# Designed miniproteins, single chains, continued (5), part 92

Each design is a single chain, and the fold is of that chain. pLDDT is the mean over its residues in the fold that is shown.

## One batch from the design tools (miniprotein)

Design m19206
Fold by ESMFold2-Fast:
Formats: structure tokens, sequence, C-alpha cells
Structure m19206 (fold): chain A 94 residues (1-94)
């Protein structure tokens, strides 16, 4: 594997792990709206990965981390908005 592909593979894996953590938290809190947003984000990230869009996945990871911080603060509405923004960014980049 080329070094560039390895970096993309690592970024993809890290991003999906963060999405899975948010999905688990949403389900544990009974937040179906957040769980759906996280699932849609996972699909969008996979499309960006298949298209080789490293910068799109990097931006998505940044927004996912911001969503995690919003959830930690109990700001569920902001978390949903950030996850939807991340999914739209990844989908448009693919």
Amino acid sequence: AEEEQLELDILHGVTLIQVAVLLTTARNQGREDLAKAAEELGDAVNKSYQAGKKEAIEKTLELVREAGRAMDNGDWDKAIELLKEAAEYSEKAA
C-alpha cells in the first residue's frame, strides 16, 4: 500500500470509531434522532473514503469531535446539527 493510502485508511478507521462511539452514546441515551444522524454520517464517510477524499474525511472528523463535545455538555440539538453538517460535507465531497 502507498503511504498516502495508509494515511487515508487510518483516517477512515479513526473517524468510523468516533462515529460508533457517538452512535453508542445516542442509543444509551434513547436519542433515536442522534443515532440516525450518526448512522447517516457513517455511510457518508464510507463514500468519501471510497472516493479517496482525505480532506473531506479530515473535516468530518473535526465536526464529529465538536459533536462529541456538544454531547458532553448536554447540547443534543447542536450535536445533531454538527453530525448532519459532517454528513453533508462528506456526501458532497464524494
Scores: mean pLDDT 82

Design m19207
Fold by ESMFold2-Fast:
Structure m19207 (fold): chain A 94 residues (1-94)
Amino acid sequence: MVSVEELEKILNELLEELKKVATPEEAEEMERLRRQLIEAYRKGDLEAVREYWQKLAELIERLLRTRPVSEELLTRIFELAKKAQEAIDAYLAS
């Protein structure tokens, strides 16, 4: 499993890339979900981690479906989202 610090780093990098195409309102919602996800991860609240990651993933999918995104930016977002998903899946399997 990744540490909470490494997960936070991955999520911060992911959100920095997403903010390049997100509205301020979408960015604020993603930041709220990121904070709640990290706090749930620290507390060992498996159900909350699953819920907040699912909500964040749905926002990311919606954003990428509705916005023009360069191939380079899309690749970086997918790589970071994959790392976050793998970290969350490993945590939930524990």
Scores: mean pLDDT 82

Design m19208
Fold by ESMFold2-Fast:
Structure m19208 (fold): chain A 95 residues (1-95)
Amino acid sequence: PLEPMPEAEREELIEEARRKLEELRREFERLRRERALDEAVAEVKANSEAEVAEAMAAVRAAIAAAADDPDEAVQLLVEAARLGLELAEAALELL
């Protein structure tokens, strides 16, 4: 069992995780639409890895805080994993 956090802090962590996931999704859509040049592939990969790592850290914090709402924490984790896979596929297509 997880140690519960105060409700306000828990809601903030969950909201931050959602915000980061949505920002990552929008950035991914922009990169795909504009099509990065081959010379930028390494930069795109490095940026995507850093953003995914940050989003995953936020999701882990939200999971720890959302002991009372495990389904929501799991949903955020699944969404973060899905975005990571989509970014990897987009990077592969640019190669």
Scores: mean pLDDT 59

Design m19209
Fold by ESMFold2-Fast:
Structure m19209 (fold): chain A 67 residues (1-67)
Amino acid sequence: MSREERIAEAVREAYARMKALKAQPDYSEEQLKAVRDELEKRLVELGVDPELARSIANAIYTHVVSS
């Protein structure tokens, strides 16, 4: 699997996990933020620029929270 494929997979997994959490009546935004922070860290480990990784993670988080 290429780096680009691993990045796309990490984003898809984080998005799916956040959506699953948000579907539960007892979820907290703190749980969503934890997934966001894990995604940011994972993207940096995959070689994404830290500033870009944070931007991507925040964009996914904001989209899930506002949907």
Scores: mean pLDDT 84

Design m19210
Fold by ESMFold2-Fast:
Structure m19210 (fold): chain A 88 residues (1-88)
Amino acid sequence: AAAEIARLRAEAERARELAELFDSLIERQKNPQDESPEWDALRAKAAEIEPKVLAYGREVEPLSLQGLAEKYRAEAERLLAEADRLAA
């Protein structure tokens, strides 16, 4: 039980981090002239989850990141709810 609760909380934390990553990319998308090293690092992390992110980086309309951010935020909430249910 304790190990299962810890696993669910760890997965929820990871999903939350992914949602925040995609939120950061959305902000960068609003200024396509921003070529900072932070932008490159964020795109590299996103490409680990969605490999096509790199293909859309310069010349084509970027992937819609809003749906991905919302998906991972919802997943984090579901995992936390399940962990709390098991802890009760």
Scores: mean pLDDT 69

Design m19211
Fold by ESMFold2-Fast:
Structure m19211 (fold): chain A 56 residues (1-56)
Amino acid sequence: SPEDLIKRRNDLLEKQRKRVEELMKTLSDRDQKLLRDVYEGFERMLNWVVEQALKA
């Protein structure tokens, strides 16, 4: 269902956010910025995929 897909997206984003926070503790300032940019790109891509799936 659409609600299940949205919930799974939110759960996945939260899980990845926690993973990013753990990695940030071990990285240089430069690598932290890169990791933030990668996570933001992932969030945008995942949101786009879910939106396309809901339209189909």
Scores: mean pLDDT 84

Design m19212
Fold by ESMFold2-Fast:
Structure m19212 (fold): chain A 69 residues (1-69)
Amino acid sequence: SHMVQNLQKQKNLLEMKRLLFKIAMETEVFLYEKQGDFEKAKEIREFYEEKLKELEEKIEQLEREINEL
């Protein structure tokens, strides 16, 4: 159905966003740690971990909605 397809597209977009956030986190943390700025690296990690948690909750909600259809 169009509804299932639309929810799947939304889920795929959020999963792609999650992957991009993971890459950004790993890249930025690596760069700050290489510069010896461990405090900034920690702040960046915590920032992205919070955003990733929010994305994961949204993905899980969409997955539940798809499974109930």
Scores: mean pLDDT 88

Design m19213
Fold by ESMFold2-Fast:
Structure m19213 (fold): chain A 69 residues (1-69)
Amino acid sequence: SLNKRREEFVREFTKLAKEAVKKGEEEVKKVIDKITRFGGSGGLGSMVIGGEGLNEALKVIREYEEEKK
C-alpha cells in the first residue's frame, strides 16, 4: 500500500533525525534541510511522501527537539 510506504519513510526520517541529534544541533538542521529538499525536489520521495508525510516527519523532529528542552 502507498500509505504503508509513506509511514516507512516517516519512520526512517525519524531514525535519521535521532542519530543527527546525538551528533549535534547543526547535524539536525542539515537533516531538516535535506528532508525539505527531498520532498520538494520532485524525486521518488516527493511522490511517495507528499506534503502530508513530509509534514509529519518535520513534526516528529520538532516534537523530539521540544522534549529535549
Scores: mean pLDDT 59

Design m19214
Fold by ESMFold2-Fast:
Structure m19214 (fold): chain A 75 residues (1-75)
Amino acid sequence: TLTVGEFFARLRAALAARGVSTLAELAALIGYKGDPGSVWVHLYKMADKDGDGLISEAELRELAARLGLDPAELL
């Protein structure tokens, strides 16, 4: 099981490798309609639904699907 911090480090690397480098690009990718500066907080809450600081495989797969990523890129 990944911690939220480990997961987000891998997620940032995967997104950067795909050319997603700005908060506005990330917000557009997930369909986030709020302030782009808040996109990482929004993703954190989506990933860690139970607030335990850990990402389950199910939560990881859901977030990867919303971002258009292969879950294997984050494992």
Scores: mean pLDDT 72

Design m19215
Fold by ESMFold2-Fast:
Structure m19215 (fold): chain A 61 residues (1-61)
Amino acid sequence: SREAVRALMGAVAGGASPATVRALGERAGVPQEVIDLAVRAVETGDEALRGKALAALSAYL
Protein backbone atom coordinates (compact mmCIF):
# COMPACT_ATOMS: atom_id res chain seq x y z
CA SER A 1 0.00 0.00 0.00
CA ARG A 2 1.06 3.64 -0.46
CA GLU A 3 0.87 4.08 3.33
CA ALA A 4 3.34 1.21 3.89
CA VAL A 5 5.71 2.65 1.25
CA ARG A 6 5.52 6.10 2.92
CA ALA A 7 6.34 4.51 6.29
CA LEU A 8 9.35 2.77 4.72
CA MET A 9 10.54 6.02 3.08
CA GLY A 10 10.26 7.82 6.44
CA ALA A 11 12.28 5.06 8.15
CA VAL A 12 15.03 5.29 5.48
CA ALA A 13 15.15 9.11 5.66
CA GLY A 14 15.20 9.01 9.49
CA GLY A 15 18.00 6.43 9.70
CA ALA A 16 15.96 3.64 11.33
CA SER A 17 17.61 0.29 12.13
CA PRO A 18 18.28 -2.17 9.26
CA ALA A 19 15.86 -4.65 10.90
CA THR A 20 13.06 -2.05 10.96
CA VAL A 21 13.68 -1.05 7.31
CA ARG A 22 13.66 -4.73 6.22
CA ALA A 23 10.41 -5.47 8.11
CA LEU A 24 8.70 -2.37 6.65
CA GLY A 25 9.94 -3.27 3.15
CA GLU A 26 8.50 -6.80 3.42
CA ARG A 27 5.19 -5.36 4.67
CA ALA A 28 5.13 -2.82 1.78
CA GLY A 29 5.59 -5.63 -0.78
CA VAL A 30 8.38 -3.84 -2.69
CA PRO A 31 10.95 -6.02 -4.56
CA GLN A 32 13.78 -7.60 -2.54
CA GLU A 33 16.38 -5.59 -4.53
CA VAL A 34 14.75 -2.33 -3.34
CA ILE A 35 14.61 -3.58 0.27
CA ASP A 36 18.32 -4.52 0.09
CA LEU A 37 19.17 -1.05 -1.30
CA ALA A 38 17.21 0.65 1.53
CA VAL A 39 18.88 -1.56 4.17
CA ARG A 40 22.35 -0.80 2.72
CA ALA A 41 21.58 2.95 2.78
CA VAL A 42 20.71 2.93 6.51
CA GLU A 43 23.61 0.54 7.42
CA THR A 44 26.22 2.76 5.71
CA GLY A 45 24.69 6.20 6.33
CA ASP A 46 25.72 6.99 2.73
CA GLU A 47 23.76 10.05 1.56
CA ALA A 48 23.99 9.05 -2.14
CA LEU A 49 22.66 5.53 -1.39
CA ARG A 50 19.88 7.04 0.76
CA GLY A 51 18.88 9.28 -2.18
CA LYS A 52 18.88 6.30 -4.57
CA ALA A 53 16.78 4.22 -2.13
CA LEU A 54 14.22 7.02 -1.68
CA ALA A 55 14.01 7.57 -5.47
CA ALA A 56 13.46 3.81 -6.04
CA LEU A 57 10.78 3.67 -3.30
CA SER A 58 8.94 6.74 -4.71
CA ALA A 59 8.15 4.64 -7.84
CA TYR A 60 5.87 2.48 -5.59
CA LEU A 61 3.78 5.43 -4.33
Scores: mean pLDDT 85

Design m19216
Fold by ESMFold2-Fast:
Structure m19216 (fold): chain A 103 residues (1-103)
Amino acid sequence: SKLELLKKALEELKKLLEEAKKAVKEGDDKKAVEAFEKALDLIDELARKLSDDPKIQLELEIAAGIARIIYAVGQLIGKPGEGALKAIEYLVKTLEEIIKELE
């Protein structure tokens, strides 16, 4: 079901969030950015699987765009790891809200 796909994606996204948190704490900006790149790939794959639902697909595409902007701001201020972490946090919150609206 659509809800099961979204919940599975949220579980994987939360794992990437924990990886990014650990990476930032350890000063490993590259690993935090890698977690964010995997999060974007996950959202892109989810949007493809939900192509028959244009509203959710658009919400996911907008969320990915905003996450990229959050990350870009982090890069510009010399904090790419923190930017990546905040971007993943944003994606988690957005996916949680999409799931809530479907329950």
Scores: mean pLDDT 90

Design m19217
Fold by ESMFold2-Fast:
Structure m19217 (fold): chain A 55 residues (1-55)
Amino acid sequence: EEIDLSKINNAGSKYYAKNLPNNKYEAFVPAGYVLAEDGKTYVLAKPDDPNAPPP
């Protein structure tokens, strides 16, 4: 699995690298982001997603 930072940055978002081979910290994804359909990148969730849990 590989996450594309460029796709997230295009939306003005931030990506937290957890996929580093020698990373000592976990991934930190800001609230409001969900895994894309491709399962490769995290994108901003829709505001009216019926499946998304309330903040």
Scores: mean pLDDT 49

Design m19218
Fold by ESMFold2-Fast:
Order: C-alpha cells, then sequence, then structure tokens
Structure m19218 (fold): chain A 90 residues (1-90)
C-alpha cells in the first residue's frame, strides 16, 4: 500500500472510530439493546482496520475495548468513551 493511501485510510478509520465511540456514549444512555448494537459496530470497524491499516489497528482494538467496557458500566461510559476517543485521535 502506498504511504499516501495508508495515511488517507488511517484518517478515515480514525474518524469512523471517534464517531462510533461518541455514539457509544449516547447509546449507553438509551438502554441495553442500543448498547449491544454499538458493541457490535465497534468490533466490525476494528476488523476492517486490521485489514486496511494493520500497524495501528491494535490502538483501535484498545480504544474499542475501552468503549465496550463503558457500555457494560453506564456509570463510567462517558469517561471510558473520552479515553477511547483520545487513543484513536493520537
Amino acid sequence: MEEEELKQKTEEYQKKMVELINETADNAEKGREAAEKQFKKLGEVVGEASLEVPDISPVFLEAATLAQRGLLNPERHKDLAAEAAKLVAA
């Protein structure tokens, strides 16, 4: 993969992950079914990133794991989502 294409895909996946992490915080407040749907979406995006940007996909996996933990603990969901978004944006 060319460097320019890799950078573009990296930015695209970073944006997707940040958007999903922010949606995760909102959906944790809407109830368990909405939270489970977002849990699945986070896993799907990490899977796509592992194919397109494998060198940085471990960061996305860590961020997704933090966001997913927030879905399982509504008292912490906003803090965990903020930490997850920070990891992706770095």
Scores: mean pLDDT 72

Design m19219
Fold by ESMFold2-Fast:
Structure m19219 (fold): chain A 81 residues (1-81)
Amino acid sequence: DPEARLEEVRRMADRLLEAGLITPEDAEMVVLALQALLGDEAARRELLARNPDITETVLRAMVRGMRRLAENLETTKPLTA
């Protein structure tokens, strides 16, 4: 379900943004990257207009990176406990 994946990534981006780990621009870029990977032609054109040298490999890496950061945030323990 593409909408469920987009909603998941938006929630992850919101959490990372609140934690100060990413910027609003980073959050927007990762959502656009997932939309482009899911076949959204308008999202692909917007992403390429902002980043002409971007490749599918970079888009996949961005989505994977966001997911890993969100997973780490959920499982992060204090360094001193």
Scores: mean pLDDT 73

Design m19220
Fold by ESMFold2-Fast:
Structure m19220 (fold): chain A 75 residues (1-75)
Amino acid sequence: MTKEQLEALEEAFRLAEEGAIKRAELEGREDLIPEIKEKTKKLLEEEKKLMEENPVPLEELKAAIDYYKAKIAAM
């Protein structure tokens, strides 16, 4: 995969984690934060492997980033 695809993938997962943590805090479920961080890390490593074999287009990764940014802003 390209450097831009890797950076976009990592940003999408960072935002997904941020949103999940913010939701856990809003629900008083801060006990879930360590599990959210561990799951996000494992999923990112797996997606990096899948992206080397079958790269997702950069436009799709940017759409995912925009989706998570909007979701976080709506919380």
Scores: mean pLDDT 84

Design m19221
Fold by ESMFold2-Fast:
Structure m19221 (fold): chain A 63 residues (1-63)
Amino acid sequence: TEVVDASTGEGVARLVGVLLRHAVLGHPVDTIALTSEEGLAKVKADKGTVAFLERHGIKVVVA
């Protein structure tokens, strides 16, 4: 489980880093925990991010 605040630009960059680690380095990430519902709404608004998460079986929850 990775914990990310996707409601900030810094948190979004961290989220991208987690996704790139999964895709490039083959390190399995099964769950990403967001610190706020606002961050979850922003993640869901990005169709590319949602498609990537679904394609790789990564679960997103609010902590």
Scores: mean pLDDT 66

Design m19222
Fold by ESMFold2-Fast:
Structure m19222 (fold): chain A 100 residues (1-100)
Amino acid sequence: MYQDMYDRMVQRARDNRDNPVSRSRSLSLAASYATRMGDFDRADQLVRDALRDAGDNQSARSMAYYARSRLYEAQGDMDRAQQYRQQADQLLQQSQQQNG
C-alpha cells in the first residue's frame, strides 16, 4: 500500500516540476510514505526538497514540517517530532487566516 502511494506522489511531483508549491505538497506526502516504509534517508531528502520548493508558502511549509515531525517520531526523537508538529500547526493556522 505505502509503496503504491509513494510512487503516485513521486509521479505527481514530476508532473508538477514547473509548479514548485504543488511539487512541494506531493514531495511531503511522498516523504510521509517513505517514513512509513522505513526508508528514512529517502524521507529526509524528500522533506528537504519539499521545504525548498515550498518557499514562503505557509500551507506547503506546514505539510513539509508535518512530514519531518513524522520522520523524527519514527526514529524515536519525540522532542524534535513535537517541535516540528507545533511549527506545522502554527504555519497551518497562519495559512488559514491569510489563504484559507
Scores: mean pLDDT 84

Design m19223
Fold by ESMFold2-Fast:
Structure m19223 (fold): chain A 100 residues (1-100)
Amino acid sequence: SEIDNLERKGDEYFSKGDYEKAAEYYEKALQLAIERDGLTSERVGDIFYKLGEVYEKLGKKGLALQYYLSAFFTYVDAGKGNSKKAREAFDKFVKLSEEL
């Protein structure tokens, strides 16, 4: 799908260390995923988490913290609050909050 293609391009740029382009593709994927699946989908949570990782690499810790927290609440709302993904998102939020 278009969302899968945008996520894959984001992953490619992230692996190359081009975090600005990774953010651009993940943000496009996020917009389409929200439009198609709504805010309570696991996919939207996954993209929020990836944006957290991107902005953490860019040194934008406050923005990264917001994305990790958004990922956590999105997983909770998707019925995945007790999942490994939700725990990992919350752990990233806590760790970054200690660095601010």
Scores: mean pLDDT 88

Design m19224
Fold by ESMFold2-Fast:
Structure m19224 (fold): chain A 81 residues (1-81)
Amino acid sequence: MEELKKLLEEVEKETYRLVLELHRTGKRDEVNQRLLKTTSKFLEKAEKIAKKYGIPVSDLVHKIGEAINEGVRRAREEIER
């Protein structure tokens, strides 16, 4: 499903960007505000996909969590280069 793959890619990329920005700037409050807004946006998209295709929301939440973890992992790897 292209919409789900697109969503997961966006979650990973945005998480990667936010972790790198936090490391570079130290602006924890600003990064946290952006993270909350981004998470709300992704959850809304996930809910629409779940309703459209009859997918359990729990499965989508799990996949989103995996994408977040991968984004964090990639950012940490970049920082430690």
Scores: mean pLDDT 78

Design m19225
Fold by ESMFold2-Fast:
Structure m19225 (fold): chain A 117 residues (1-117)
Amino acid sequence: MEHFEAALRALKERDFESFTANLTKWADSHGLDLSPYQPLRPAEEIRAEMLASGDLSAAALFALALSLAVEGRIHEAELVLRAAAAIAESRSGREAFDAFLSSLPPEDQAVLRRLLP
């Protein structure tokens, strides 16, 4: 959790070096396989593939969040990263995502509903 909080702080400060370093440590600690998403593609391409497949895995959300962050879409990147963390810390899947979504303010729910399946 400490690496995840450090990554979120770095993201808000646009410190992408600290952001990627802390996120890599967090992803490794949760066993996230990002190899299907390497090299990192544009956010809209990752999003389109997720919508077509219905993929809400922590790895897919993590890849989307990284791409959004690289594109300067910081608020969207933060929301998607928090969703990825919620799924990674649970038994994963739709129920964890839906519970996380329901915990957010309506404005942030609308952002995620536009981005994700």
Scores: mean pLDDT 76

Design m19226
Fold by ESMFold2-Fast:
Structure m19226 (fold): chain A 65 residues (1-65)
Amino acid sequence: VSPETLRRHVEEVVDIVVSTDPEFADKDRELLIEQTYQQALANPPTGPVLLPYLLSVVREVGNET
C-alpha cells in the first residue's frame, strides 16, 4: 500500500470509529489519524487484512490517548 493510500484508509477508519463509538466522540481526530498512521507504518500489515488491522490500531491508540 502506498503512503497516500494508507493515510486515506486511516482517515476513513478513524472517521468510522469517531462517528460510531461515543467513547471516541471527544477525541482529537487529527491526533488519532497521526498516531494510527505512525503505528501502521511501524507495523505494516501483511495480506488483505488492512481494514480490520487499522480498526484494531485506532482502538488501541484511542485507549492510550
Scores: mean pLDDT 72

Design m19227
Fold by ESMFold2-Fast:
Structure m19227 (fold): chain A 113 residues (1-113)
Amino acid sequence: SIDKLKALTDQLNTNFDNLVKNKTDEEKSKKYASQLKDTADQLREFGIQSSATDASVASSLLRQHADRLEAVAKEFAKDPKQAGTAKYAQDAANKLRDSADQLDKEADKRRQS
């Protein structure tokens, strides 16, 4: 449903913002990165059970957030005080891309009769 997509989008945005705000706090960054990964799993499951349109939106959201996480990971990696957060952000980005790739593969299987 659109409400579920909105809720998951809000979770991605909130956890991303919290990761960035806590970039020098490795324990909090690990927590928010873990929550981003959990939301990615939920978006993947939602997409598999959803219309092709909703699955496409879910995949696009995962890729957009993966791009943002990779960008901040590269920036944070330049500062030793932020290196821990950089690793967690990159790990979360990888998980979000993997989830999007899985959604795209499942969509391809459903298009092939």
Scores: mean pLDDT 87

Design m19228
Fold by ESMFold2-Fast:
Structure m19228 (fold): chain A 61 residues (1-61)
Amino acid sequence: SAKEREKILEELQETKKKVEGVKEIAQRLGDLGNTAGAEEALKGADAVYEAAKQRAEEALS
């Protein structure tokens, strides 16, 4: 339904906001010299966003 589609798009937008928050944390980790922690956080955030995007594409197809 249209309502379900709108909810899925809202959930994708919320996930994008969470990913941006993780990127800010990763930047702080890098500034503190924890480059490995920063890279791990960024990889995790990208994986979460890609999974959410794929789920949205499957649900909307």
Scores: mean pLDDT 81

Design m19229
Fold by ESMFold2-Fast:
Structure m19229 (fold): chain A 80 residues (1-80)
Amino acid sequence: VNELLLEAMRLLGENASLLPPEIRELLDQAILAVSRRDTATARELLAQVRELVARTPLSPEAREGVERVLALLEEAMAKV
């Protein structure tokens, strides 16, 4: 079990109510891709999340939560 992936899932769950459904859906898909070692799909999904976050009005707390999840997923991908 990938500890970084578990932490990303936990953090995403804790911030679920703060996130727009579109961002939550993309992060769920990215987590699945990372868990399958599909780094190409994961990279594309993370890029979509970053672009959506840049143009979506989020609270500072929600933005910090997303950035933390993205960092954990990037680190998990680096270990593949």
Scores: mean pLDDT 79

Design m19230
Fold by ESMFold2-Fast:
Structure m19230 (fold): chain A 91 residues (1-91)
Amino acid sequence: SHMDKVLKELYERIKEIAKKALETGDLRGAMFEAQKLTEEALKKGVSPDQIIDTVQKAVLDVAKENRDKVDQATLDRVVGLITTAVIIEAN
């Protein structure tokens, strides 16, 4: 469905944002890009809950994939800041 495609694209783009944040340390840029994607998803008719669930899954998957490469405090910061930025934008 069109909605499944929108959610899949959101998931993949948030994963790329989180990976880039881990590589560069640019947390402000990551938050800004995540907010922009949230606004775009809302305009396409995705519910706030679906956006938040999709973003949480994406950032947690990135954290899991990088568990052996990045310290837990940095993983928690990237997960927390991206998720918080999305929650604020979605509401």
Scores: mean pLDDT 89

Design m19231
Fold by ESMFold2-Fast:
Structure m19231 (fold): chain A 81 residues (1-81)
Amino acid sequence: GEELLRQLEAFEREYLEQYAEVMKELRENKPEEVNKLGKELAPRVDEAARQAQETRSLEAILRAIQAYLEVVEEIIEKVKA
């Protein structure tokens, strides 16, 4: 249980570090587009995170992480295109 949680945290940190650098560059170059997409897509992550908090299940936590990654990828694709 605890070992799996620590591995998940380490993976999340590595993933967030890579995406954070790209997102920082996009926010500096195209702040209006990033802000607009962030506001439009935030509800997808918020709903998944709410379910994870309520159930505290591994499945719900993984869904929240997936929703977050999908939103970040969509922002990167749309802003770079």
Scores: mean pLDDT 70

Design m19232
Fold by ESMFold2-Fast:
Structure m19232 (fold): chain A 105 residues (1-105)
Amino acid sequence: MTGFGLGGLKVKAGDIIRVRAVGKSDAPMTVQLRTMDGKLLAEGVIRAGETVELDVGDYSGDVQVLVTGATSPARVIAEVLNAETGEVLDRRVLHVFPDLLPPVF
């Protein structure tokens, strides 16, 4: 299984990471919000055309968004939102592809 990652998003406590998928597949993908050292902060499931909001909680610093389980090519858009104002503080795009290598053969 090949996972795709987007790192170095700057967040402060109370921020929300809004993740949107654009593609052709209705198959679910797992989205994980982690610290740069790998601690899980939040997790969700997203399909093409859907949006999920992941709460950063009390964490401040750099985070990464990891996407796994893509069955077709998709674009994943991650936005850092100020929870009070809804303002987009950062926006990044991750291209994900079908799993090309099985996890343990």
Scores: mean pLDDT 76

Design m19233
Fold by ESMFold2-Fast:
Structure m19233 (fold): chain A 99 residues (1-99)
Amino acid sequence: SNSLINKLIALSLRGIGLVLDLERQGHDEVAEAVRRLTEAAVRVLKKAIEEGDEEKAERAYELAVEALERAEEAVRRGDEEEALEVLERGIEELEELEE
């Protein structure tokens, strides 16, 4: 549980940092998608922790981290369309984890 709370905090900070970096670079649409993914992931992860569902919490964290990492790499390559597709898929997968 303490490890999952630390992951929740780390994910929140990572999402905020990426939004700020993307906005500074003028990638406003990708920044908005990162904000939405981070909000969805934090919501699912928090609820799973509260319910004692450690497996769901770990899955939500893994999905969010993978989506953020792949989106960052896509933007670095100049592929904003791929970044948006990865983030939207991540949001959909996180929504499917909600009961």
Scores: mean pLDDT 88

Design m19234
Fold by ESMFold2-Fast:
Structure m19234 (fold): chain A 100 residues (1-100)
Amino acid sequence: SHEEIKEEILTRFSTELLELAKEFREGKISKEQYIERAKELGVEAVREAVAAKLPVELITELMEKIVGAIADGLRSMGLSDAEIRKEAQAVRAAMSEVYK
């Protein structure tokens, strides 16, 4: 089902995001590299959803969950609310461009 495909995409995204968080905690990547790579993972997840022809409602739900997960990661890294909002908006904008 479309819902199952969405959940598979979310599971892969979440797993890869957790690996990025681990690399950041181990000092292997910078905060800036984490943000860049997290955004790329979110864009790729939306591209996969579009390629799978998921309904717009499920793509929107996927995007919101991706933004929330990235925001939570940034908060755990000590970013300010203003910085988190800025980065969340950038991620949302990048993902939205995929299906225009």
Scores: mean pLDDT 89

Design m19235
Fold by ESMFold2-Fast:
Structure m19235 (fold): chain A 90 residues (1-90)
Amino acid sequence: SEADEKLKKIAEVVLKVLLELERKGLYDPEKAEKLNELGGKAEEAIYKGDWESFKKYVEEIIEVLKEIAEEVPEIKEVAEKAIQELKEVK
């Protein structure tokens, strides 16, 4: 379904950022937990047809990824690509 494709894209994009952080020894469990929580909220919202809340949670995921891009220059390119891909998830 369209909902499943959007959720898969969010999960793949977030996982790619987290794996790159882990690979470089820069994994942040607090940010990872927040991203997982927001992902779960986005999933609940989209399956309920609440597109307004879905967009809000995707925007909050983007803000966490922006913080990671600013704090961790070593993965900035991966994080910025993730942000661009999530902005296309409507």
Scores: mean pLDDT 85

Design m19236
Fold by ESMFold2-Fast:
Structure m19236 (fold): chain A 77 residues (1-77)
Amino acid sequence: VKEKIEKVKEEILEEEGKKLYELLKDKGWSLEEARELAKRLIEGDIHAALPEELLELGKESKERLEKEIKKIEEEAA
């Protein structure tokens, strides 16, 4: 099931990175920078200077990832 978990992590990171890019594009962020931010938000490596809306998005992305991982583990049992 590790392959399914890694695939879900990459899919969520890609989706959230694109969402962040669309949100931050007007502020001069690149897609790569948005993906890096999405990864840090999901991993919980968040600094306090980020806007509240970005912190909430990161929390939602992390909860979504944890839910999908649990679903894969339950389906594999």
Scores: mean pLDDT 68

Design m19237
Fold by ESMFold2-Fast:
Structure m19237 (fold): chain A 61 residues (1-61)
Amino acid sequence: SAEVEALRAELLALAREHLDEEQVAALTGWVDQQEATESDAARLARLLRALITLLRQEAAE
C-alpha cells in the first residue's frame, strides 16, 4: 500500500529525530513484523498514524 509505505517512511524519519539508534532499529523491526502479519492495510495505517501523532506531540513540546 502506497499509504502504508508513506506513513512508514514518515514514522521512521520522526523516530530517527527523537529516538536513539537501538530504539529506531527496534521500532523498524516491529513495524516490519506488523506489515508481515497484518492483512488489513487500513488498520496498519491507523496504527502508524497514531505513532506519528505521539512523536509529533513530543516534538511540539
Scores: mean pLDDT 79

Design m19238
Fold by ESMFold2-Fast:
Structure m19238 (fold): chain A 68 residues (1-68)
Amino acid sequence: MELGEQLVKTGLRAAEQGVPAEAVLEAVVRAGLDQGLSPEQVREIGLRLGEALGVPRARTEEIIARAL
């Protein structure tokens, strides 16, 4: 998933620049959907990014579910 990898990398950079982790997750999930990724692909990307950002899994899943 080349696009998914780019979205995760972009999200990590945004968090490094001081964007709140939950806002980064929401933005990346929405961007993935807008760019034509499937719900399954967006869920996988969101879970990976949430783990990398230290967001609790339950909260990450809530953010993904609200966007799907």
Scores: mean pLDDT 82

Design m19239
Fold by ESMFold2-Fast:
Structure m19239 (fold): chain A 80 residues (1-80)
Amino acid sequence: MKEAEEKANSLSDEELKKFAEEMKREYEKWLTGPPVRDLSGVEQMRRNAAAAGARGYKTGNYRQGVVDALRALSRAQRIE
């Protein structure tokens, strides 16, 4: 989606890395926290966004991770 790419392009490399790191920390909470059963569609999309950002951080492709996370978050926001 154009908006996600434009936002990612407006961020510095440091900001992209920080965003991906924040998403990585959020995803780690899903993995290490208490078991979450029956995720709602919104929670599933937020988790997918966190996973995308975490993947970008792990692979060093911060920009792609941020773009994928922003796309997933936009879908979550549309659902409520």
Scores: mean pLDDT 70

